# Designs tried in a protein design run: designed miniproteins, single chains, continued (5). Part 24

Each design is a single chain, and the fold is of that chain. pLDDT is the mean over its residues in the fold that is shown.

## One batch from the design tools (miniprotein)

Design m16802
Fold by ESMFold2-Fast:
Structure m16802 (fold): chain A 80 residues (1-80)
Amino acid sequence: GALEAAVRRTIRLLLEKLPDPKRAVAEALRLIGARIEVEDDPEAQAALLAGLERANELLEAGDVEAGIAAARAAIAAATA
């Protein structure tokens, strides 16, 4: 589905763009945890998807700090 594709893309971009692999793995694990938490909540899934699409745009543009902040904001909004 769209959310799974967005999560996978974010994880790939984190591993590709972040110079510290330990930090990249930590951010990826945080996102995987959020994906599991929203499994039964379609509204939370939609919120996570919208935020991750923004995070992915920023990460692809090379704005790593803004991309991480957007991913964290998406997780916080979806798991509130």
Scores: mean pLDDT 87

Design m16803
Fold by ESMFold2-Fast:
Structure m16803 (fold): chain A 94 residues (1-94)
Amino acid sequence: MVEEVKREIERMLKEKAGLSDAQARALAEEFINAFKDRSPDVQLELAKLIVDGASIESIAMIMMGKGVKLTPKELKKLADLSALLAKAKAEQAA
């Protein structure tokens, strides 16, 4: 399950965000580590929302609607991951 979720996140980062294999692997690992206390389904949903460019506020509202209450610490982790994704995309474009 964990390896399948990591592969799916890597696939989304490569296909939707245009990241290299190395960038996608590194960011997927960072994502899994940030949300290790959440179920694989929640980890995958959060990754999809970040890759699709949803704001942190929108992600919090969507997840609340699904019965998942994100903590302030998790919201900060999402913001940090969004910044890492933006940096990786800029490096790939250079």
Scores: mean pLDDT 81

Design m16804
Fold by ESMFold2-Fast:
Structure m16804 (fold): chain A 67 residues (1-67)
Amino acid sequence: AAKVKAALQYLQSELAVDQEYLNSTPIGDLIKAKYPKQQDQEAAALKLSQLTGLSVEQLNTLTPADL
């Protein structure tokens, strides 16, 4: 619960998207939309992996609502 809340707050603040868009869009696609550079995409995915305890590969296919 606490880790999920931190991850959702990170997505909301860093990606600056509304709640409906967050709930329906894969996290990998949200990261790519925010960060055009692969290095920045990998850093954001790693940060979310550390916050959630999920692998980067799992996060790339899950929506924020799946957390």
Scores: mean pLDDT 72

Design m16805
Fold by ESMFold2-Fast:
Structure m16805 (fold): chain A 139 residues (1-139)
Amino acid sequence: GMSPLEQEITALQELASKILDQATYKYFKEVLDHAAKLLASNPKVAEAATRLLNDMNKLLRELDKARQQLLLDLTMAMLRHIADLVQGGETDPVKVLDHLIRQVRLQRDAAQAAGKSELAALLDEVLNSLQRIKAEIQS
C-alpha cells in the first residue's frame, strides 16, 4: 500500500492537476516522484514532509486559484530544498524544518517590504505550519 508520504503527494498531485496547465503539471509530477524516492530512505524527514504536505493540501483546498498557484510554487520550492538537504546528508528533521522556516521567513519579509500583503499573509500561514510541525516533532 501507499506510505503516508505517498498519500499526501498523490493528494497534492490531484489538487495541482485542477490548477496547472498540462505541461506544468507534468513537471510537478516529476518533481513529486523524485522527492518521494529520496524521502523513502529518510523516515524522520519523510514524517516531517508528510505533516507539511498534509497542512499544504488542507490550505490549498480553502484558497482561490491565484493563491493556490502561489502556494503550489512555494510547496515545490520547499520540497526541492528538502530533497537537496537530504541528498547533502541531512537526516535531522528539526534542522530541515529550521532551513525551511528561514527560507519562508526571508520570503515573507521581502513580500512585506514590497507591499505584497496577500503573499505575506500566505507565507505567515506556511510559517505557522512549519513552527507547529517543529514543536510536535520536538515533543
Scores: mean pLDDT 89

Design m16806
Fold by ESMFold2-Fast:
Structure m16806 (fold): chain A 83 residues (1-83)
Amino acid sequence: MAAVEAAGEVAESALSPEEREEIQRLIDKAAEAAHAGDIDTATKHLMQAADILAEAAGRRDPEAARILRAYLTDLIAGQAAKL
């Protein structure tokens, strides 16, 4: 959706290099947990990454943070449900 895409761009522009590195580290940990069959741990790490993205977006635009948090929460829940 255009609003979600715009919110993602706000987050990307607001992220520090350190926050980008932490997000990538959390995604890597989530992938490792998922590969091991630990979906609960994978979901936890993805939710932590989503929180960093939403907080970064919120520094520029609180509405972008709200949109992004809602979208990523639904997306992660959908992935955990495997459809």
Scores: mean pLDDT 79

Design m16807
Fold by ESMFold2-Fast:
Structure m16807 (fold): chain A 60 residues (1-60)
Amino acid sequence: MLVLGGISKEYSDEAHVQTDASDKKYHIDDIMEKYKLSLEELKELLKGKWYGPEDIKKLE
């Protein structure tokens, strides 16, 4: 477990598991694959916020 990596990252993953338990509406890996985003592009979009498919659609 990489807790030293950052609480924000682990917390975001926890929130994803909870919200995604019913719908799996958004997932970092899935979004990056669908829109062919680079790690740098993804990180810019995630600057202090969790995004969903709706947010990515607005980007496009």
Scores: mean pLDDT 49

Design m16808
Fold by ESMFold2-Fast:
Structure m16808 (fold): chain A 98 residues (1-98)
Amino acid sequence: MEAEREELRARYRRELQEAIAAAIAGDLSAAERARELLERMERELGGEATRELLVEMGLAEASDSLEEAAERFVRELEELAKKSAEMLAEVEAWVAAR
């Protein structure tokens, strides 16, 4: 039981990190993937375990509810992806002008 739960948590931790990496790369779909991931985590790990993992990863505050933690994470990914996409477009335009 414990080993299966730990493996599942490790897998979701990796998938959350991949969503963050996608947002950093300017992938505007990262937030939607994170939303789907959070829904799967709540279904498979339960709400409290999902909230605890987000807090453990620094993606939520210890005082946040699952709903607050999920909304914060998705919103921050949306903002990060947009900002990264804008920055990458500026760099590409600068390189093309050379």
Scores: mean pLDDT 81

Design m16809
Fold by ESMFold2-Fast:
Parts: sequence; C-alpha cells; structure tokens
Structure m16809 (fold): chain A 117 residues (1-117)
Amino acid sequence: SMKLSNKLTVETVQKLVDQLIALLEQNKDKLSDETISYLKKLANDLLKAVENNDLEAIYKAAKKLEDVFNGLIPFLDTEKLPTEIKIIIATLAAKGFGYVDDIDKSLLLLGGVRSML
C-alpha cells in the first residue's frame, strides 16, 4: 500500500526519469527521434515541477504521461514502446497524480502497470 499512494519525493522521480532516459537510449533504433525527445522533455518537466512543488505543472506533466500511456498522442510511435518503458511512463504519471492527491487516477495507472507485470 505504501508503494502505491505515497507522495512524490524528488529522489524517487529522479531515479524513474534516469531509468526512462536509459531505456529510451537502449531503444533508439526502434523509436523516432521525435518520440525520444518528447518523452525526455516530458519526464524532465515532471522532475522540475516536483523540485519546485508546482502542483499545476505536476498535474499537467502527469496528464501528458497518462496520454502517452493510453496511446492518445497521435505523433508518437507509442505502439513501438517496449513494455518496460510503458511501465515507467505510467509509474511517473501515477506518482505525479498521487502527489497532487488525485488518488483515483494514481491507483488506476498503477493497476494498469500491475496488469503488465
């Protein structure tokens, strides 16, 4: 239960962002440069928002990560994203929503992650 609803810490978000960036680099031959650049920017936008305790920016970044996970970004090759990248994207979104007390969205995303494991 503690792992599913805890408030974000900068250290936790930083580790997830670093893991996402590493996985994007490992999969660069499968993904467009636009997809890689967008996901790196979005992850860093979330990290910066958490560092600044900017609740509106955290929610916006989490919502964009949720949109990526749900395949709602039409210019992204989201269908080509490996499962491990999708898991990190959803986990980052869930952490963002949990931080701003949108617990229902956080739990829904973590449920999606559990179904992929």
Scores: mean pLDDT 80

Design m16810
Fold by ESMFold2-Fast:
Structure m16810 (fold): chain A 78 residues (1-78)
Amino acid sequence: SAATLRAQADAQRAAADGLRAGYEELEAAYRAADAQAQATGSEELAARAAALRAQADTLRGGYDAAADAAAANEALAA
């Protein structure tokens, strides 16, 4: 039903919002670690920056998938 599709889209939008908040936080942490690594030449901070970037990229992929799924369900519910 249209109500079921709207409920699924709402849940997918909520999931996408959570993933977006997560990757924005990780991108901010990455930028801070990367800037400090460049300023100090710290291999430990460079490794931390790389790990944070990888996590941010994973969450961004999840966000894109959830947002696309929500848009598809919204279109079907219209």
Scores: mean pLDDT 88

Design m16811
Fold by ESMFold2-Fast:
Structure m16811 (fold): chain A 66 residues (1-66)
Amino acid sequence: SEELRKVQLEATKQMVVMIGDMTDIEIKRKQGKISEEEADKKLSELNNKLKQLRQDTDLKVQQLKS
């Protein structure tokens, strides 16, 4: 359905932004601009947000299919 496509597209856009943020953190770590410990913390926080976004999106998709 069109509503399903919109939900999936919006989720994909948010995921792309988060992946970009993760890439920037990895680059800063490789450049020595951030400690390994700080990078691991920020990446862990972003991974948790990404998992939550996937779960929320799956719930919305299930509601639209019901």
Scores: mean pLDDT 86

Design m16812
Fold by ESMFold2-Fast:
Structure m16812 (fold): chain A 78 residues (1-78)
Amino acid sequence: MEEKLEGQVRLAREAALASEELAERARAVLEEDLALARERLARARTEEEREEAELAIRAAERALRAIEEALAAKRAAE
C-alpha cells in the first residue's frame, strides 16, 4: 500500500516538473481525492476503516505538497 502511494507522489512531482498545466490538473484531482478521504474518515466505524482513510489523506497531502514544491521550484527557476 505505502509503496503504491509513494508511486503516486512521484508521478505527481514528475507531472509538475513537466508542465504547470498538468500539475494544476493533478492538484485538482488530488484535492478531490483528499476531500473524499476526509469524508471516509468522518464515516469510519472501525479501526481498519479509520487507518485506510488516514493513509489516503496522508498520501494525498504528500502528493499535493510535492506538486506545490515542484511548481515553486520551477517558478523560482524562471
Scores: mean pLDDT 76

Design m16813
Fold by ESMFold2-Fast:
Structure m16813 (fold): chain A 64 residues (1-64)
Amino acid sequence: SDSQRNTGINYIALSKIYERKGDYSTSIKYQILASKYMPGTVTPSQSKQISADVAKVVRDILAK
């Protein structure tokens, strides 16, 4: 529905804000939420961003 799509767009905006702050864990959570509210409308760019954020979190864990 349109309201679910709007919710997904808001979660994408939040994910970008947290990514810029370096909070990749929170950014990933919002991207996952966005994908649930926009089923079948996740763009390749969104999918790439989720993968990149996961990679950053993994690297941060391994760097310790």
Scores: mean pLDDT 69

Design m16814
Fold by ESMFold2-Fast:
Structure m16814 (fold): chain A 98 residues (1-98)
Amino acid sequence: SADDEAFNRQLESLKSLAELARKNGDEELAKEALGIVHALQKDYEAARKYGLSDEEIAEIEELVARMGPVTVARQFNIELSLKLHERLQEEKERKEKE
């Protein structure tokens, strides 16, 4: 369905964000993004391995139940993309002031 295709696109976007974060030395953000991917796929063991707490997993499950998985995945893509952009800008400004 269009929703299944939209969901898969959001998961691939989160995985791409994790690779970009790792490439830029942000292993914490990479693990967060991959943990969220696994939680959205209901692979809670893998989500915990990537550092998500049981509380964070339960919050993601509640959001998915209320808003649907596509909307939740899209919101995480927006949030984590903004976080990566802000961290990259801060690192650039720090290096330019040295």
Scores: mean pLDDT 87

Design m16815
Fold by ESMFold2-Fast:
Structure m16815 (fold): chain A 67 residues (1-67)
Amino acid sequence: MELPLDLLADIVIQRLKDEFGIEVDKETARRLVEEAVAEAKAQGRPLTVDDIVRRLKEEIEKRKKEL
């Protein structure tokens, strides 16, 4: 992936806020992005920014229900 993880996390945070009204801290977003990238790499599949945003939305909503 050409895009740095920190920049990718910032893009994902902004899209989650703008598209879904979800706010997430940068550390949590970075961790979830790292998990998504690592999983995609282990499975040998390509991963787009859109795929990451959708995955993080689902994961964040699930984690909020556990609080």
Scores: mean pLDDT 75

Design m16816
Fold by ESMFold2-Fast:
Structure m16816 (fold): chain A 93 residues (1-93)
Amino acid sequence: MIKATDPVAFVSADGKYVGIGAHVPGAQPGDSGTAEVIASNGSKGTGRAGVDEGGMLTASAKDTNAKPGDKVKAIVTLNNGRKYEAEAIAKPV
């Protein structure tokens, strides 16, 4: 599993949506996949991930029950089999 660089995480005011952005070395623009987001309280949400032309990964998950200040970890599995992890403290949107 490859660690993403410069991760940022944001959580909606109701805690039901978490977005994570990070740079993922070696990913190709247009790569897509799935994300599992795990909050420090043990709650898990699943969603989708994509890579833009700059190598920026965006992953989102719903129903994580994360709150601002929680540590959140994303595990991203791209359709090509590559796996990335990103971990950040969630900030309010």
Scores: mean pLDDT 76

Design m16817
Fold by ESMFold2-Fast:
Structure m16817 (fold): chain A 72 residues (1-72)
Amino acid sequence: MERKEELAERLLRLLEELARRNAERVAAETGLSAEEVLERALAHARALAEWAREHASVEELEEMVRKAEEEL
């Protein structure tokens, strides 16, 4: 239980950081405001992390964390 929560929290932090980095790039590429892009990306990151916390196994969460770390 504890391990799954820790992984889900780490995944959320990584996804939020990735969203922040990608939002600036996407805003520059599309001409949209970085704030608008970031808000949408953060909402998606939170939904994905919550879904993973509820439905993913510990092993799946560890893989998701690893992939998110590679993208940063």
Scores: mean pLDDT 79

Design m16818
Fold by ESMFold2-Fast:
Structure m16818 (fold): chain A 94 residues (1-94)
Amino acid sequence: MVKIEVLDVKVKVEEKDGEVTLTITITYEADGEKKERVRKYVGSREEVIEEVAAFIVQYHVVNPEMGEKILEALLASEDPLVREAARLAREKLE
């Protein structure tokens, strides 16, 4: 049994020539060791929204505490695409 605590969640969005790249960086502590996990999604706006929403749902099902922390961070994002993905994830969790 590993104890995991989410310390920070950061999101970066880049758009080039109609392609969206979204990077999620999660900083967490596991068994007293500070770790970082990076997830990158590339595609159309609709594809990236769906993939990010699926990622949030998957984490919330496996680890509700971590999933909720990620969901809250993404809902508070300044980027409309990120907020839309988080909103879609919330709807899927109901």
Scores: mean pLDDT 79

Design m16819
Fold by ESMFold2-Fast:
Structure m16819 (fold): chain A 95 residues (1-95)
Amino acid sequence: SVEEAVAEAERELDAFIERMKQKLDNIVKELKEKGYSEEEIRITLEAFLALGIIQLVTFREGWRKRYPEVPDEVLDELYNRAFKRLEEIVEEALK
């Protein structure tokens, strides 16, 4: 059903964001332990955000193919929410 497909897409999206958060936390920890400056860390996190956006775009295209029963507008909403969550995670790490 459409509802089951949406729930599956949401679970995969949540898993992706959780993996990105774990990677970000590890990157920040490693850079701090190696003595990188706050500016160098910021530049690295900006690059991380850019790569995360590219991955989300790739996953969005894959999700359209895997979940053809889900309307494009619904997938677009899920993608936009994931983008916002990714931005928030990076912003929090910069504090």
Scores: mean pLDDT 83

Design m16820
Fold by ESMFold2-Fast:
Structure m16820 (fold): chain A 107 residues (1-107)
Amino acid sequence: MRRLIEELRRNVADVEATLRLVARVRAAVLYQIARLTGDEEAIAGAEVAAAAEGVKPEDLEMTPEELEELREVLEEVIEANADNALLVRQAESTLVLIETALRLMEE
């Protein structure tokens, strides 16, 4: 996960690169949520989706600290790309997923 965070920080002004990285982050966070809920069917589906987005196995597991750092970086992405409605929407939906994962990790 640290690599995806650093890539987002470096590419925040590059719309095409940022859209791809946001999609990878979203897929990885969905996998984390599925694992935290213990739904085996959801885990299998999320794993396939993450692989399709190019998420590496090492980027599938996230600490609460890494999720909080991702939230901060995505807020920066939204601010830097405020004129791109698609990118803002994708980043905002990803923030909701990160908040969900953080809440589940408190249990």
Scores: mean pLDDT 79

Design m16821
Fold by ESMFold2-Fast:
Structure m16821 (fold): chain A 110 residues (1-110)
Amino acid sequence: KIEEIEKLKYEIQRILDEIGRAVAEAFPGDEELLKLVEQAAATAHIYGTILIAEAKENPEKADELLKEMQKLVELVKSYRDKVNQAIAAGDKEAVRKILEELLAEIKKMM
């Protein structure tokens, strides 16, 4: 179960890296958008690290912590889709708002 949580943590970081690459390619030189992606990735990394540490300390909670990590995976997947749609529309302001919402949603889970 801890191995499954660790696997999902890597999956989350991979999805956030995909978002960052898409944003960098669509809006080259927009440091503000890239900082939002970096903040979301850092916050998700911290949260995932906390969940893994708690699962190691309290193995009986592993099922609950795995479900929490699965929620985070679905959250970042949903926001990747929203970001890609906004990029396809050429709407940089929508991308910014979506990234701000993603960061806020991750913080709410903590």
Scores: mean pLDDT 89

Design m16822
Fold by ESMFold2-Fast:
Structure m16822 (fold): chain A 61 residues (1-61)
Amino acid sequence: MEEKLAEAREKLKPIEEKTGVKITVRNVDGKLQVFLKNEGASEEDIVKAAEEAAKVYREIS
């Protein structure tokens, strides 16, 4: 499980850099959960971050 968390974080870093949205990954009950925090990103960037994070989640989960 920790290996999947590390992989998810590495894949999400470039999405954070592109969009400016903060993305965190946690292990909850043996499942990956992805959290997005808006710290001043545009609505378009939030949508992009959510879509890309969902792709990463599907690949790893």
Scores: mean pLDDT 76

Design m16823
Fold by ESMFold2-Fast:
Structure m16823 (fold): chain A 86 residues (1-86)
Amino acid sequence: MREKLREELLKAVAEKDYAKAAEILAKLFGEKLTQSQIKKMSAVDLVERLLEKKEYELAEEVIRVTARVDSKAGMAMLALKVEYEL
């Protein structure tokens, strides 16, 4: 169910488990990611994929959670937030 997947995605991001977040994102949009793509998935990559799917509200939530728990990734995400006017 979409709502449960969104909650699990935000929980994975809060735990800095971006690989698990990538798996949840793939399930949310019915996409198949390779194990290599999942392993290399960064917080920035997650946000870019959400923005490609026009999930602006969820992308903003991921940016906010990442900024709180991962300052380096959070700084990179501020550029994406400005670009997409989130």
Scores: mean pLDDT 76

Design m16824
Fold by ESMFold2-Fast:
Structure m16824 (fold): chain A 80 residues (1-80)
Amino acid sequence: SMEEIIKKLEEAKGKSREEFLKTVDEIYRQLLEELSREGALKFAEIVSRAVDLLNAGASTEEVVRQLIEDLKKLKEELEK
C-alpha cells in the first residue's frame, strides 16, 4: 500500500545514501507490479527527479521529503 511505501521512505531518512537507493529500488519494483502503465511512467519520473536531486548534492532527508510529497500527489491523481 502507499502508506507502507511512505513508512519505508520515512525509515530511510536516517540511513546511508546506498541504503536509501536500495529502498527506492525495492519500492519501484513493488509499484511496477501494482500500477497501471500511466502510473508507472509517472512514478519513474518522480524517481528520476529524486536521483537528480541526490546527484545535485541534496540530503537524503530533503529527497525523502520530496519523494513523499510527489507520491501523495500521484496517489490522489490515480485514486480520482
Scores: mean pLDDT 77

Design m16825
Fold by ESMFold2-Fast:
Structure m16825 (fold): chain A 94 residues (1-94)
Amino acid sequence: FDKEEEENLKLAEERIKKEFSKLGLKEIEKLLIETLKAWQDFLVNQTEEAAKKAIEKLEELLKELEKYDLPFVKELIEDAKIELERLKRFLKNL
């Protein structure tokens, strides 16, 4: 291996890492949008059914977010846990 071949291998590794990171972020983005829609439906309708759907989506989001070791993901986990506790309190008060 000359220096040029070693450099090309490093660039390939970086591209692969970027693609996998990009795919992970895209899955989180889709799930986050679905979770926000379920939460919005609960805020508008305030039904037991809407609350249960929002809880289900928040729990799915938390499971996916736990796979990623990124600072902004940790913030999203904290926010999701707060909203999950609010929804569980709503169901208990019914």
Scores: mean pLDDT 70

Design m16826
Fold by ESMFold2-Fast:
Structure m16826 (fold): chain A 81 residues (1-81)
Amino acid sequence: MPSLEELKERLLEKAKELKDLLKKAKEEGVTPEMLEKINKLLAEIGQLAGEIVERAPDDEEFLKLLEEIEKEIIELGREVA
């Protein structure tokens, strides 16, 4: 099974990939292929975040980081919509 640290690293990598994709969609326009990737990344990030929070519900530093990531993704998504 993946370690908690591996799950956190995967989440951060996918969050960065999603942010980069949203920025690209804003600059170039959103395509159906981009929408599929965005939806897949959102689902994967949600799954990873849920597992991490369940394993470490008292990790206040990571919970704050998740909140900041969510806010950044929401703001970028608003700019694309």
Scores: mean pLDDT 81

Design m16827
Fold by ESMFold2-Fast:
Structure m16827 (fold): chain A 89 residues (1-89)
Amino acid sequence: MEEAEKHFEEAKKALEEAVRLDAEAEKAEKEGNEEEAKKLREKALEAAKKAAEHFEKMAKLATPEEVEKAKEELEELVAKKEEEARKEL
């Protein structure tokens, strides 16, 4: 339980960072800063991979029902953060 919760929290943090970095990359592209946009997208991809890794570790420790609830929570979090990022662009 405690270990699964820690991995879920790390997955949420990494996913939030990935969404934020991707939004910053889009802003940089619109400003004509392609080099900065590329660096930000690479960081976003690394954050997304970290989120996926932590979610997978959590899924191995949790029940199928807990995994489904966690997946729904992450999907809602991504949708919320993407909406916030679009308003800031």
Scores: mean pLDDT 80

Design m16828
Fold by ESMFold2-Fast:
Structure m16828 (fold): chain A 111 residues (1-111)
Amino acid sequence: DLRGDFLDILRKLLNGEISLDEAIEELRKLNHHEEVIETLRTIHEDEKLSRVARLILERVDDPDVQSVLILLLPTSDVDLLQRYLDAGDIRAALSTALNGKEPVDVTPVVP
């Protein structure tokens, strides 16, 4: 299961069970596209994205919805996504991700 393997690798990475290099190597072995690997790097490098990714994995039961939310997370309104996940409104979270709003916490530049 390609989606299940991706989500398992992401969980291990976010829990500090594997390194970023190990996660990337496993994704390449499982024939994931470079775009998926780039999304994983982006999430790992940003603590807010990593926190929201953990919330998705904990609060969303459908692996297909988890995968969509995770893959769109770097281009989403992360603060709005977190609010909907905290409220248990998975439909609103998914709609927010699919609309591709840039995260406001990344813009403007913190000096």
Scores: mean pLDDT 75

Design m16829
Fold by ESMFold2-Fast:
Structure m16829 (fold): chain A 71 residues (1-71)
Amino acid sequence: APTPFERYLSAAITFGSAGVEDLAKAAFKKALEHLKKEDIPLAIEMLEANKGYFKDKEFVDKQIELLKKKL
């Protein structure tokens, strides 16, 4: 079953690919709120793999950098 992180990330990708940037960013922020510390390496991998679906690449890059600093 998808975790809360995975569910919100899927919503963010769906809104991002549809061009609904505000909802994509909101869903992405909700995904990060449900992120477990031990899952950070996997989260970085998933975000890098799905970066292409977000209109604001700088936003995604900044989030990835912040997660890397928490490792």
Scores: mean pLDDT 77

Design m16830
Fold by ESMFold2-Fast:
Structure m16830 (fold): chain A 77 residues (1-77)
Amino acid sequence: SRAAFLASMNELEKVEAKLLPLLAEYARLVRTRDLSEEEQRELGLEVLKKALELYKEAGAPKEVIEKIEEEIKRLEK
């Protein structure tokens, strides 16, 4: 039903509201500071780990969760 779809979209909007300030700060730091590859990777990992937590709490699809976990593993080596 449309009501179920809108309820799911509201949960995603809550995740976005929590993640957008973190993503904006990460993007600002990457663009405005001369960060090493290691520093950029470390900051990216922090953002991704927080995103994983929030998406799991919101009941995001398994595909989304797996993609975030794969990216975390890629950045951790």
Scores: mean pLDDT 72

Design m16831
Fold by ESMFold2-Fast:
Structure m16831 (fold): chain A 103 residues (1-103)
Amino acid sequence: MKEVIKEKLEKNPEALEKLKEYQKKAIEAEKKGDYKTAAEYVGKVSQTIMEALGRPDKSKEAYKKSKEAFLAEVKGDEKKAKEYDKKLQEILKEAAEEGLKAE
């Protein structure tokens, strides 16, 4: 699964640049204790992955689930965090499986 995602990202250098930028900004915001900004960039990372996989229809949902999972973790809401993480993993798996089948 992760291998298919990596291959699609490697084929899209613009998406790779955006992913790296958003990851850096998320880390910087988290280090500053700006969890709201960190969550926004964590969401954008997931959105960029979905778009690179050819699934813009899933990008908004991946953004929201990723952002909510991060914020729930920060707040210590373990049940909510696991719920959103599970949804995000299901979206990623579906997109990756379709990418693998299309090869």
Scores: mean pLDDT 77

Design m16832
Fold by ESMFold2-Fast:
Structure m16832 (fold): chain A 79 residues (1-79)
Amino acid sequence: KPVALVAAGAKGTREAVKLLKEGGSIYSYPSGLDKAIEDLRAGKKVALITPSKEQAEEAAARIREQVPDAEVRLVYEDL
């Protein structure tokens, strides 16, 4: 099952680095979205770094639309 980590802020960046160490790839939103979707469709793990919580939610929605079988995890700064 493909896994997408959609992340914002310092906490999100740390979790993305952990996923990279597990053999995943890291991309930036929005420029890296198309490549992230390609990798997810190939069954790979990806982390997508976004500049804000709102953009993380937008990116997650796009991934769910394009790769509905992907496990999407949202990680951003706590309130």
Scores: mean pLDDT 81

Design m16833
Fold by ESMFold2-Fast:
Structure m16833 (fold): chain A 78 residues (1-78)
Amino acid sequence: SLLESVGYRAIETARQMTRDLRESGTEKVDDALAAADLAFSVSDMLLSSSGKHSQLLGEEARRKGREARRAADEARRK
């Protein structure tokens, strides 16, 4: 579905921003926070659906969003 395609993209964006942030330090903090917010928004939509696949994708998006936010918080503490 379109929502699942968006979910996959949000997960990939959060993963990429987390990697970029670990490599480049603080310059990607805002990008990582934006990716986390997008992942959380998409996760909420996926988790509200009745499909098991959408719910599993939503849990993954939420997990990757948390990883991106934690990486950004860690970088900001430097």
Scores: mean pLDDT 80

Design m16834
Fold by ESMFold2-Fast:
Structure m16834 (fold): chain A 115 residues (1-115)
Amino acid sequence: MSPEELLDKAIEKLKELKKSAVELVEAVKEGASDEKIAELQKKLVENLRSFNETLDKIEELTGDKLTSRQISIKVTSAMISVVSAVSGLSDPDQVKEQVVSNLDEAIKLLEQLKK
């Protein structure tokens, strides 16, 4: 797999992570069932693991630990926000805005690595 193909896959996986995170936060806002929340959490965790595995491969190929860490911080911040909404500690509308902002910044960092 070329570095460009790996970066494209990471961007696609991060976009899927963003979709699943937004879907979970919206389900919390709408008062979805515990079963529905659990299904969406499982999907989010699977998407997060898949993205992290791809990011690790990018770090190994590029040697750019700083950019990989910046991306990881943005993704982690988004996930903490999602957890706080699920736990009833934060407003879902505010969390959605923070999730979108952090993950869009992470996508831009990946796009910058493509040159």
Scores: mean pLDDT 86

